# Designed miniproteins, single chains, continued (3): the designs that were tried, part 94

Each design is a single chain, and the fold is of that chain. pLDDT is the mean over its residues in the fold that is shown.

## One batch from the design tools (miniprotein)

Design m11255
Fold by ESMFold2-Fast:
Structure m11255 (fold): chain A 71 residues (1-71)
Amino acid sequence: MEVPEEILDEAVEIAREAAREVERRTGLPVSVEVEGTRLYLVADVDAPPSAEQRATLEAASEEVRRRVEEL
C-alpha cells in the first residue's frame, strides 16, 4: 500500500505488529518491506505458504490498511 511519508514510521509500526500476529497465529515468518512510500507485508519463505497462512496474511494486510487510513 502507498503511505504518505509523514505517517510512514507509524504505518511501519502497525505493519510490524500485524506481521508478528501472523507469525504467532500461523508460524509464517513475515517481513515488513518499504519501497519509497510503499509498504508491504511479505512472506519470507522459500516454499509457498499454506492457504490458511495466506488468508491470515491477507486479513492482516487489510487490517493494516484500515489502521493506517485512520492516522
Scores: mean pLDDT 76

Design m11256
Fold by ESMFold2-Fast:
Structure m11256 (fold): chain A 90 residues (1-90)
Amino acid sequence: GSVPSKEEVEEIAKRREELIEKIEELLKEGKLSEESAKVYKETLKNIVETVEKEGPEAVVERFREALEKAEEARAAGISDKETVAELLKL
């Protein structure tokens, strides 16, 4: 697998913090359920560890799992579309 550079790990960590902040903001605005927000935040908190241990390809699988869990957990009428689109850019 590809070994992430120090610069790539630092960029992923920075993007993780930005996405966690956005998830918190969407939760505060009522655009995201508490259950979905918890799943996405946990996925993002572990993203650097996932890249370091399993490689960058494992990131895609982790976000697929997070999306599936969030779909099962989300409250009716709350749209995760914007959050999911940003997570897939990682």
Scores: mean pLDDT 65

Design m11257
Fold by ESMFold2-Fast:
Structure m11257 (fold): chain A 86 residues (1-86)
Amino acid sequence: SSNETMLRLIGLGLRLVGELFNAEQQGDTVTAQTLQQVLDVIMKALKTMDIQSALKQLEEIKKSTDNPKSQKIIDKVISELKQMMQ
């Protein structure tokens, strides 16, 4: 349902905010930049409820980075969004 999807997106966003604060505290600039981009996509998805567009944007972000840690973060988010589309 839309309510369930919204709650799952909020939960995902909160976890990503925590990861962003940790990356910034550690001076991990590359991971922080990736998390900021992913958070922007999730915030947009919360406003529009357009998970399909969010998935497309995340795949493009993944293609734009060769950092393995960033790719793993993006892959986890993509997997969670795909579960929300079922």
Scores: mean pLDDT 87

Design m11258
Fold by ESMFold2-Fast:
Structure m11258 (fold): chain A 88 residues (1-88)
Amino acid sequence: AADEALLDRIEKNFLEAKTELEMEVYTALFEIAYAIARKHGTPEELQAFAAAAIPRVERMIEEAKKRGFENVAKTLEDILADLRALLA
């Protein structure tokens, strides 16, 4: 699983982003971290990743919606649904 410090850095950079493009870059970095977790993690590590990632992704969705970046929000909502399915 990706460590929480990495997830914290991605969230911080996303929330501090100045443009939609910067938000898309940090969304892509999150997707890369998630893909690595899925490819190499155990089921338990993947659940731990999902539990740590969910509240961060929820905050990122709120910020994207607040700024009117609907495409970023939709991508993150799709990721959030996938993460929630791992804990069901």
Scores: mean pLDDT 86

Design m11259
Fold by ESMFold2-Fast:
Structure m11259 (fold): chain A 58 residues (1-58)
Amino acid sequence: GKIEAAQAALRAAGGDSADEAAIVAGLKAGGFSDETAAAGAAAGKGHGGGALAAAFGL
């Protein structure tokens, strides 16, 4: 589903060390909107993968 696609995109991008642009691109490829992808990437910035996972309900 979309949640699994988001998790895969985050892992592929390097988790909490990933470039924001790479996370956005992966989430958009997984079927998320531009707004949702940007918000998710921003939420994870500086807070690691845990905060990003929480933003997506993971």
Scores: mean pLDDT 62

Design m11260
Fold by ESMFold2-Fast:
Structure m11260 (fold): chain A 97 residues (1-97)
Amino acid sequence: EREAVEAAVRRALAWLRETFGLSPEEQATVERLLAGAVEAGLSAEEIEEGLARAEEAIRAVEAYLRGELSAEELERLEARAGVVARAAVALYLKKLA
């Protein structure tokens, strides 16, 4: 279990770093977020599911910004997406700012 969690965290961090070109500060923030979630009981399976849904979550935010998705639909999608997908959305929005 521990080894699976470590592998999932490493994979999620690698994807976020490659996708968003994280600064050292952003990388440290994401690492702390994931470490805190793991301490709170986040499983390897939940991390992998969040990673798989990260692209869907970003596309949902893009659709919302275009007026093609309601705020209620976006909230439901984000609630299902998990920690990794929420981190991806936050990074995506920061890049738009």
Scores: mean pLDDT 77

Design m11261
Fold by ESMFold2-Fast:
Structure m11261 (fold): chain A 69 residues (1-69)
Amino acid sequence: SVTVETIEAASPEEARARAEELVAEARAQGLYYHLDPPFEEDGRFVIQVLIVDPKTGDVTVVRLVAPAA
């Protein structure tokens, strides 16, 4: 299955920190992950983290969104 989650961050720095936390947690759990380069969308700062559970095939897309600086 595919789940999409959006997390609001107060700043680009907070969004980056939360993305790093998600990557660290996925790595610790033996999950696959892909961290996209940050980009701007509709005047906002966005980081997307893709997390895949290799045992179930479940995919979670986490969008970390912050105001552009």
Scores: mean pLDDT 83

Design m11262
Fold by ESMFold2-Fast:
Structure m11262 (fold): chain A 94 residues (1-94)
Amino acid sequence: SWLNHVVRPDELLREILESVGITRETVSVGDLVGAIGQYLIDKKLVDPEDPSVINLKGTLLGEIVGKDELTSSEFGEALYQHIKEHAEVVDVLE
């Protein structure tokens, strides 16, 4: 499972992790995705009238995905591509 990969995040992802209280050098992709979900909640980046729409303007996530606004599905794909290209896979849990 992709979620069981242990990765060393890049600087932008590490800043997001630290903002939600995760200071580890490496994290599972599952923990990373959970931390990003918490960041979206903490920063109120999900549209309350349409939770499928995410506003990332002026955020670290906006820098990661390269867009100010996108759907939750587009966000998930952009995040997956960023992790694949910019995070170092160091282990697999199973």
Scores: mean pLDDT 79

Design m11263
Fold by ESMFold2-Fast:
Structure m11263 (fold): chain A 82 residues (1-82)
Amino acid sequence: SLAEQLDAEYEKLPEEVKEKVEEKFKEAEKALKEGKYEKALEIVKEVVEYLREKGEEKLAELIEEVVGKGIEKKIEAEKAKK
């Protein structure tokens, strides 16, 4: 699955890169919980760009597909309730 591939690629990261990605994901999760979907998407884009700069292109693509789609589905669910 894409989630399993993401986990495998993430585990290969240098510790400093893992820490930065984890910190940004915590910020994105907080933004989502607060209903700040645009902010969450911006943070995900920052993580994707950062990983591409580090040469982690496959992980960047997986995060965009898995996390980006997750945020999109959440946005659609919220729209359906209003």
Scores: mean pLDDT 78

Design m11264
Fold by ESMFold2-Fast:
Structure m11264 (fold): chain A 76 residues (1-76)
Amino acid sequence: SDEELLERAREILEREKKEALELYSKMSPEQQKEFIKQLEERKKYIEEKKPSLSPLMQKLAELEIETLTELIEEMK
């Protein structure tokens, strides 16, 4: 159950990552800067919340942090 949920989360995050990269490629430089800022703020929010979450939710948060980190690095 937890393993299946984590695998589904990975599938969703990979799809969302591809969609975000496609969207980013179509943005103006000003829009790209704002988009990166929003991703960085989202990552910070999740990192701050992670310690207060259940073990399963912490693993989901870790997957999202990893995906956001990869997105930000690819957008640099």
Scores: mean pLDDT 88

Design m11265
Fold by ESMFold2-Fast:
Structure m11265 (fold): chain A 89 residues (1-89)
Amino acid sequence: ELEAQLADVEAALAALDASFEANRKSLVEALKKMSEEEKEELEEKLKEELEKLEKYLETQPEELRKKIKEYVEKRLEYLEELRKEAEKE
């Protein structure tokens, strides 16, 4: 059952990755339109939500925590890349 939950999480995360990639242009355009203050506020709010998620995950099985942590790190890298791309164009 835990193995099935891990597989479902992996599938859901892959679907989210595909969705973000499909909307890449819209995300870059949105970032271009945001002020530096709005970008900073959004980043701060995202960090607060991630801290809450990490605390919740401390109650979860280690394998699930690891997969979600890896996903969060990958998403933060992707957002950083989008921000740099928006700055170039």
Scores: mean pLDDT 70

Design m11266
Fold by ESMFold2-Fast:
Structure m11266 (fold): chain A 58 residues (1-58)
Amino acid sequence: MKLKALKDIPKKSEDELELKKGDIVELLKVNDDGNIVVEKDGKIGTLSFEQALELEIV
């Protein structure tokens, strides 16, 4: 499933992925805590539940 960033999402920790507005990522997993695991250009990172609300299904 592909998701598009609706705004710039800054990286807050080393385990997080930095996204720019309009970036397309692949949803890999939803964690029990509501955080999501996504891939962009071969990089895998975690987005918090709050950051995931800034993504749109494409």
Scores: mean pLDDT 79

Design m11267
Fold by ESMFold2-Fast:
Structure m11267 (fold): chain A 92 residues (1-92)
Amino acid sequence: MASEEELREAARLLEAAAPEDVRRGLEAAVEAAERAIEAVRDDPEKAAELAERLREGVRELRALAALLRNPEVRAILEETARRLEELARRAE
């Protein structure tokens, strides 16, 4: 988990960012996660490690979303968290 200070700084940067740029960056992260799952599909130990890392990312995104005032950016983070949670379930 990121520190509270790191989460607060990230929230401030996201509040200043254009929602379209946030969406693009998070879509790239989801695509990277999908590729990582594909790369470890034949290794159950690495797949389990990746699933746990994705769940940590989901928890961080949800914590970050709770700090956001911009409802559009918050919705993008919550949607991304849901997608990563689904990917973590598939990786297991």
Scores: mean pLDDT 82

Design m11268
Fold by ESMFold2-Fast:
Structure m11268 (fold): chain A 90 residues (1-90)
Amino acid sequence: LEELRKERERLEEERDRLAKEAAELGAFTEEATKKYVEEVKKFLEEHPEYSEPEPDEEKALRRYIEVLKRQIKLLREFIERHKKKKEELE
């Protein structure tokens, strides 16, 4: 449990850092923001158990960690694509 809590904190910090970087770069265009929301929704729909209350703290924590990993992956992809597009246009 303590290891999972530390992993969650690390992933939350990374997600927040990437979200801030994406915002500062202007990477959250209307289209990118919509895709981000849709991809996260799709992930939760594909994993319906993640939408249900989980009384087991370890299982709940593991599910949240997987959601954080998905959000981090999407944010990194958005930042990379935005940087490439900006370099080609400037």
Scores: mean pLDDT 74

Design m11269
Fold by ESMFold2-Fast:
Structure m11269 (fold): chain A 66 residues (1-66)
Amino acid sequence: SSERELVRRVAEKKGIELSDEEVELLAAWLRAHPARGTGRILLMLASSREEAEEIVREMIEEARAA
């Protein structure tokens, strides 16, 4: 899955540790919300590590609520 690969690459680049469950959850959320997901991924890449961790946490929360 391209979304799974994207999630792993972005997490690696920002030094964020994600479980396999969190990667699958985020990949599924990105497939369901491509426009919003792309915007958040770009924001993470432009942000500090601390800010990127907050963005990931927010995305995981939204994905679990869906």
Scores: mean pLDDT 84

Design m11270
Fold by ESMFold2-Fast:
Structure m11270 (fold): chain A 95 residues (1-95)
Amino acid sequence: SMEVKELIEKGKKIIENAINNKLSEEEIEELREIEEKLKKLFEDEKTRETAIEIHKELYRYQLKLLNSDKPEEELEKQFNAALEKFEEALKKLEE
């Protein structure tokens, strides 16, 4: 639980930084590592799959942000929606 919370919080901070800046290749790789560690820490299959799906959506969004032709405002809206889903999943994992 504590290790899961730590990994999720690290991922959240990296993603929050993206709202003001493009993610670096190093930050994207760190998100990949966090996802892999989370997969290994979940004992409950359903909770693990849900968290992985949310993390994959956020990661996919970050790749789009790095290589996107879309307006910044559109990307920010999509990012905020993904972040809200991530925070909701975090609360379910903690409670």
Scores: mean pLDDT 60

Design m11271
Fold by ESMFold2-Fast:
Structure m11271 (fold): chain A 70 residues (1-70)
Amino acid sequence: DIDTSPAKATGPTPEERIAEAVRLVARGAKLDDETKEALKQWYEDILKSRDFSPEAVEALKKEYEEALKL
């Protein structure tokens, strides 16, 4: 499907999106296998769609991995 809707310029960064999603899911409950799989796929999709500096990728990866270790 061809659909062009940028709207990425505003709002949270990819880092913040992942952090928020993990915090919300982890809040008061353990992460389900389905949720972990969804977060992993989302993380990979973000990295494929956007160019990041090596330092930003490393920082994001660390936060993501720590969140999964809950």
Scores: mean pLDDT 61

Design m11272
Fold by ESMFold2-Fast:
Structure m11272 (fold): chain A 75 residues (1-75)
Amino acid sequence: SEEKVKKIEEAFKKYQELLEKYNDPSLPLRIKRYYRAAIEAYRNIMTNPSNKEYIDKAKKYEELAKKLEEEVRKQ
């Protein structure tokens, strides 16, 4: 359906954005772990766009990774 296509497109866009973060050599491994978890969740959304658990996990780990990255970049 069109709705599923849109969700897959959004998940793919997020997947690419988070891969750029994961490949950043300046980021600590502890933060990359959470980016990796988010990447895996978005990958799962592309194969099952109706699964809310994957959507929730993707958002949770993305938010955690970004929060930790902000803390590292403080001052």
Scores: mean pLDDT 85

Design m11273
Fold by ESMFold2-Fast:
Structure m11273 (fold): chain A 102 residues (1-102)
Amino acid sequence: EEIEETNRLIAVQLRLVGLAWELGLPEDVRQEMLDIAKESLETGEKLVAILEKLLRMRTAPPAERQKLADEVRAEIDKMLKEGKITPEVADTLRELIDRILA
């Protein structure tokens, strides 16, 4: 279990870096996400899922794009309320959603 968790953390960190780079997220936000993943593997995995949905929004048709945006906004709001992400991370992800929808 501990070895599996370590391998999962490495995989999550690599995926976060790759997705954040592809989405054009700033270095400070990328670093904050990595620090969050180091503190909580489950939160890191949720951040990966959010970034994967954001990437999917870029290629989705308008109706599906709006649905993905609504789902991602709900996930961000929940994580922020639970104190699992910083306001800076939440605001950056919300700005990215607005940019993709524009």
Scores: mean pLDDT 84

Design m11274
Fold by ESMFold2-Fast:
Structure m11274 (fold): chain A 90 residues (1-90)
Amino acid sequence: MLETLTAESIAELRKQLQEKVKKHPSVSQEQVDFVLTEEGRRRLMEEALKAIEEELKRGKLKPEEAEAAKEFVRAVYEGKDAGEAARRLD
């Protein structure tokens, strides 16, 4: 559910991304550390937004649904109150 996307969920996403990055032999420790910064959070947000755009292109989402989902993603990753964005998804 949308209300379960908390700071703990963001921390878990960072942890998963760090593990994936470490599995690539060409990845340096500096790159891993970078992913865990605010730039890393921004990249996770961009990946979520790209997934929403891809579903919109595939006709799986209506334009209104895609916009509401993007607002929700931005609210969660920016640490803003996601309540209003979540209501638009209902």
Scores: mean pLDDT 61

Design m11275
Fold by ESMFold2-Fast:
Structure m11275 (fold): chain A 91 residues (1-91)
Amino acid sequence: SEEELRARTEELIEEVIERIEKIEPGFAKFLRRLVAKLQEEGASAREIAERVSGLMLLHAKLADDPKVSKELLNLLREFEERFAEVYRQAA
């Protein structure tokens, strides 16, 4: 259901942000504020997930520290794989 997809996607978003906080606390704080604002504006779970993915990719590409870039890209891959699975099960 759409409600189940939303709930599961929101859980995945919070989980990835908590993991980002351990490597880039400032970026995690920014993402939490953005997600809250998008939720308040009535954005879909898919739109929020796509926005988070895009920002993670951009931040990884612009990171001066190769270790930070690698860790963010690994988290992005895991997030996208888990979101794709949640989306497939909801369809």
Scores: mean pLDDT 85

Design m11276
Fold by ESMFold2-Fast:
Structure m11276 (fold): chain A 87 residues (1-87)
Amino acid sequence: MLNEEEQKVLNLLLEAWNLFDPEKKGYISKEKFEVLVENFELSDEEIEKLFSEKLDIEKFLDFFSIILKRQGLELSEKVKKKFIEIL
């Protein structure tokens, strides 16, 4: 069972993923990733480190780990597992 903080993080991840991968393909294209980063105000340096051709589930979780750290939050293993189970 997720705590309140973990549930909020999970909901954020699911909202972002469903917005950019509504067909459940298991990845986000470069063009869709640019729209995602505009919503979260990432620096060019952070974008360059995370992305080459597409954003798979692992890279997507790495991306959100960075975003959550800015808010003083941690992306827990329970949230990662639950996110993958829901996809």
Scores: mean pLDDT 70

Design m11277
Fold by ESMFold2-Fast:
Structure m11277 (fold): chain A 80 residues (1-80)
Amino acid sequence: SGLSPEEAQKEAKNLREAVKELAKEAKKAIEEGDLKKANLLIVAIRILSAAASFVGDEEVAREAREKARELEKLLKEAEE
């Protein structure tokens, strides 16, 4: 059961692209002063990280966690 190796590769790519898109929107929200939107987008990245880990994409999960942590630092700095 589960995805074929080819489908697993496609899903990993889709997850990476989703994380990149959310990260771009989060940075834009921080720049625009929409800190609540930025926080929601960071939460979405964390959810994708958990989903990636659940299906065994540990590298994608780790990349998403690192991106979320960096965005959280930027968000906290912007809140000052």
Scores: mean pLDDT 81

Design m11278
Fold by ESMFold2-Fast:
Structure m11278 (fold): chain A 92 residues (1-92)
Amino acid sequence: MEEIAEKIAELVAEHYKDKVSEEELEEMREKTIKVAKEDLEALSRLPAEEVRELAERARADRPAYLAGLSPEDAAKAGEIMDLVIRYLEELA
C-alpha cells in the first residue's frame, strides 16, 4: 500500500516538477499519497469477488493504457499497475 501511494505521488511530481513551485509540488505529493492510501483502503473493504474482477480488468486493460503514454510514463505507470494488481490479488 505505502509503496503504491509513493510511486503514484512520484509520477505526478515528475510531470509537474517544472510547471509548479517547489511548495506546490510538495503539497501535491502529500495530497496524492493521502488520496491513494484512502482509495487502496476502500478497495480492501470490497467483496473478494469484486476485488478479483478489478484485478482481472486491470490486467486486461494494462497494455492498451500503457500504449497511450510516453515511454517514461508507461514504465512508471506499469510498475504502479503491477503493484496494484498484486495488492488486489493478495486481498482476494
Scores: mean pLDDT 79

Design m11279
Fold by ESMFold2-Fast:
Structure m11279 (fold): chain A 70 residues (1-70)
Amino acid sequence: SLRDRIAQLRAELSALEAQLAEVDEEIRRLEEENGDPRRIAILQARRAVLESGIAFLKEVIRKLEEKLKE
C-alpha cells in the first residue's frame, strides 16, 4: 500500500540520517586531531552524497504523503 511504502521510505531516511551523523562526528574528530586531510576529503564527499540522498528521499516522501491526502 501507499502507507506501507511511505513507512519503508521513512525507515530508509532514518538509516541515512544516522549514517550522516556518524560521518559528521568522524569529520569533527579528525579535524580536532589535525588528521589526514585526504581522509577528511573522502568523508566530506560521502557527507555530500548522503545529504543529496536524504534531500531526494524527503522530497519523495513529501510527494507521496500529498497523494495520500488527495
Scores: mean pLDDT 88

Design m11280
Fold by ESMFold2-Fast:
Structure m11280 (fold): chain A 68 residues (1-68)
Amino acid sequence: SKVEKLKEALDKLLESLRSIKDTLSDRQLQSQLEAIRQLAEKEAEELNLSEEDKKEVMEYVDKQIAEI
């Protein structure tokens, strides 16, 4: 599904960020996490996801970000 493909793409970005986390300042890390969150919102809109599917993607991203 479009939702699963978007989650997979976001997981790859978050995995890349986790791999360099120790090289970033707290401010740089927060800036990158915010950029990924904004990208998730933009991609969900461009894919014309329903409000329910968009909420699922954003809750997933927010959960992953909280674990970093």
Scores: mean pLDDT 84

Design m11281
Fold by ESMFold2-Fast:
Structure m11281 (fold): chain A 68 residues (1-68)
Amino acid sequence: MPSPQQLLDAARARFAEVLERLSDEQAEAAGRLLGEVERLVREGAPTSTVQRATDRLLDYLDRALAAA
């Protein structure tokens, strides 16, 4: 099971990888979801909570890319 920090690092890496392919609106929405992951890690949230927030971001990015 990845740590909260590893989940955040993976989320940041995926966001950075696809950022140039997103519209401004999609980048803003994805940035808010990434901000939620960052906040949860900073606040010491359980790994399961961080994983759920990370999954929401990754699902959003996948849908945004599929809609392009």
Scores: mean pLDDT 84

Design m11282
Fold by ESMFold2-Fast:
Structure m11282 (fold): chain A 94 residues (1-94)
Amino acid sequence: MHIPTEAELRAMPSAEALAARVLEALRAAKATLSPDQFDLLLAYLVSLFVDTMRARGVPDEEILARVREILRAIGVPEALIDRLLADLRRNLAA
């Protein structure tokens, strides 16, 4: 499995391409990794996605919406998505 680097994500031509690349990597990881390994990679890729989107000047609310759609697309339960996004919103406000 090829894990995208920060440089690769920063080179993506659009926010849509960036989100698609992260989702592709997470779907591949979910099929091949153990649950514990997947959780670590999920945390890493979500952090890289958020940092890359912020570096591009994307508004925090749009970043949160795109993270919600990525988590939903890989089958994360809505209650857990709401908790993760609340934590992310707190970190973005700090």
Scores: mean pLDDT 80

Design m11283
Fold by ESMFold2-Fast:
Structure m11283 (fold): chain A 84 residues (1-84)
Amino acid sequence: VAALQAQAQQLGDQARHLNIDVLTGTIKDGEERVRQLELEGASQQQIDQERQQTGDRIAQIMSQTSALVSQQRALAQQARALAE
């Protein structure tokens, strides 16, 4: 039981890191790149491509976070079942 709880906590910590640190950094980097392109008079196509690339990275991080959260919930449920 304790091992499953420790694994669930670790997955929660990883999900938090992805959501707060990595996701926030990815959003800020993407916004800054778009801002630079706009200041340089880049085409709408270049701006849209940069936004799409940032969106793809965000989607990947969100997918990873969702997978970790789902796994954490499964382990927490299993730990409760074993405790009874």
Scores: mean pLDDT 79

Design m11284
Fold by ESMFold2-Fast:
Structure m11284 (fold): chain A 82 residues (1-82)
Amino acid sequence: MKEKEIKEIVELARKKYSEETKKLIEEINELTKQEKEAIKNKDVEETRKLVREIVDLTMKLLPDIIDAIIEAREELKKKKAE
């Protein structure tokens, strides 16, 4: 699969995310900003805490993201065939 097709699938998948998943993505983005600041400040303990929270939230949203990607791939396949 070409990089362009992967980008199209990702863009279509984003439109299929639940509102809960979108909120979790926003929370992960906020935590990621805090993680970057903790790394810059060499705060190992805060970095460890933030990484753990990011991983936990990511694992929580993975099923919905996987389902959205599968749906987006099928939609792109139908669009190309029709």
Scores: mean pLDDT 78

Design m11285
Fold by ESMFold2-Fast:
Structure m11285 (fold): chain A 90 residues (1-90)
Amino acid sequence: SVAELKKEYERAKELAPKIVEEAEKAIEKDPEGIVKELANAGDSPTAQALKAKAEKLIAEKGGKEGLKEFVRDYAKTLLEKAEEAVKAAE
């Protein structure tokens, strides 16, 4: 249902800033632990692309700042894709 997809998108849009804030707190507390979890995310092409993007940002911005920028950018990209999916379903 398009109506259910819209409700899920609105909930995701409301929750995304809170999830990013909690992720940033986790990175601040244990950046190495977050890097290890990302490394263990699997071996799919999507997982490899995400790891490569995170590694690039860490190299460019530093560990904590690179991870925080990665999380913010990833959340933004997911919301943009979800919005496009809702518009396509209408």
Scores: mean pLDDT 77

Design m11286
Fold by ESMFold2-Fast:
Structure m11286 (fold): chain A 67 residues (1-67)
Amino acid sequence: MSREERIAEAVREAYARMKALKAQPDFSEAELERVKQELADRLVELGVDPELAQSIANAIYTHVVSS
């Protein structure tokens, strides 16, 4: 698996996890924020620029909470 494939996988996993959490009637926004931050941290580990990693994580989070 390439770095780009690992990045895409991390984004897909975080998106799926956030969607699953939001679907639960007792979910907390703190859990969603935690998954968002874990995604940003993981992207930085995979070599993504920290500002870009945070931007990607924020975009995924916003899309989930707005859906």
Scores: mean pLDDT 82

Design m11287
Fold by ESMFold2-Fast:
Structure m11287 (fold): chain A 80 residues (1-80)
Amino acid sequence: SEEDFKKAYEEIQKILDETYKKVKELREQGKPSDEIQKVFDEARKKIEEVLSKIKDPELQRKLGEYARKLFLEKLEELNS
């Protein structure tokens, strides 16, 4: 349970870090916002897959809330 939560947390952090790096690369290449948005959409799906592996519903909910907050922060950075 605790170990599964820790692994999921680390996977979500990795997904978001990789997403942020990819977004910066696309911006440097002059790619349109629609292509950047697709990268975020892909990251959301990967995060949902990670969350689905957590057997404790309460821990899944809490980690899901955390992931949503981080995702919104990355979207806000994109719009800044």
Scores: mean pLDDT 78

Design m11288
Fold by ESMFold2-Fast:
Structure m11288 (fold): chain A 81 residues (1-81)
Amino acid sequence: MKETLEKLLEKAKEAIANKDFDAVRQIKREIVNLYKEGKITKEEAKRALREIFELMAEHYGATILDLDKQVEREIEKLEKE
């Protein structure tokens, strides 16, 4: 389980560097699906999504305000789909 999450984060870093937004979206969905399947905790899913948002902000030179709120909103959105 931890290995799968670590591999997804590694893939997310590569996708962000390559500006592959479709891959980043799919990786976020896979992280939420791991939580929905009970393979990771909600806390682990939030931490992984937060790291992805931070990497996107750094790579694109953007400042993301209120990362925790954005992470929670993203989980809720993907969880309902």
Scores: mean pLDDT 73

Design m11289
Fold by ESMFold2-Fast:
Structure m11289 (fold): chain A 75 residues (1-75)
Amino acid sequence: LEEVKKIFDEAIKKAKTPEERALVKSAYHAILLALEQSPEKAVEVARKFAEYARKQGRDDLASAFEKIAEILEKL
């Protein structure tokens, strides 16, 4: 879980626009809420945010969300 927090913190620091910061913060809250239900649900939510970020042309954010999903999948 500490690795997941570090990835979100780095994503927020690398975000150059208010829209990118809002996306990262929204993903963080949604993933934490899903994790309270199950790790499987959290992985699903993280991957959906990665897909959304990729469709918006934000490949760096998509890669960060995919790494988070991989960490959560091991829980």
Scores: mean pLDDT 79

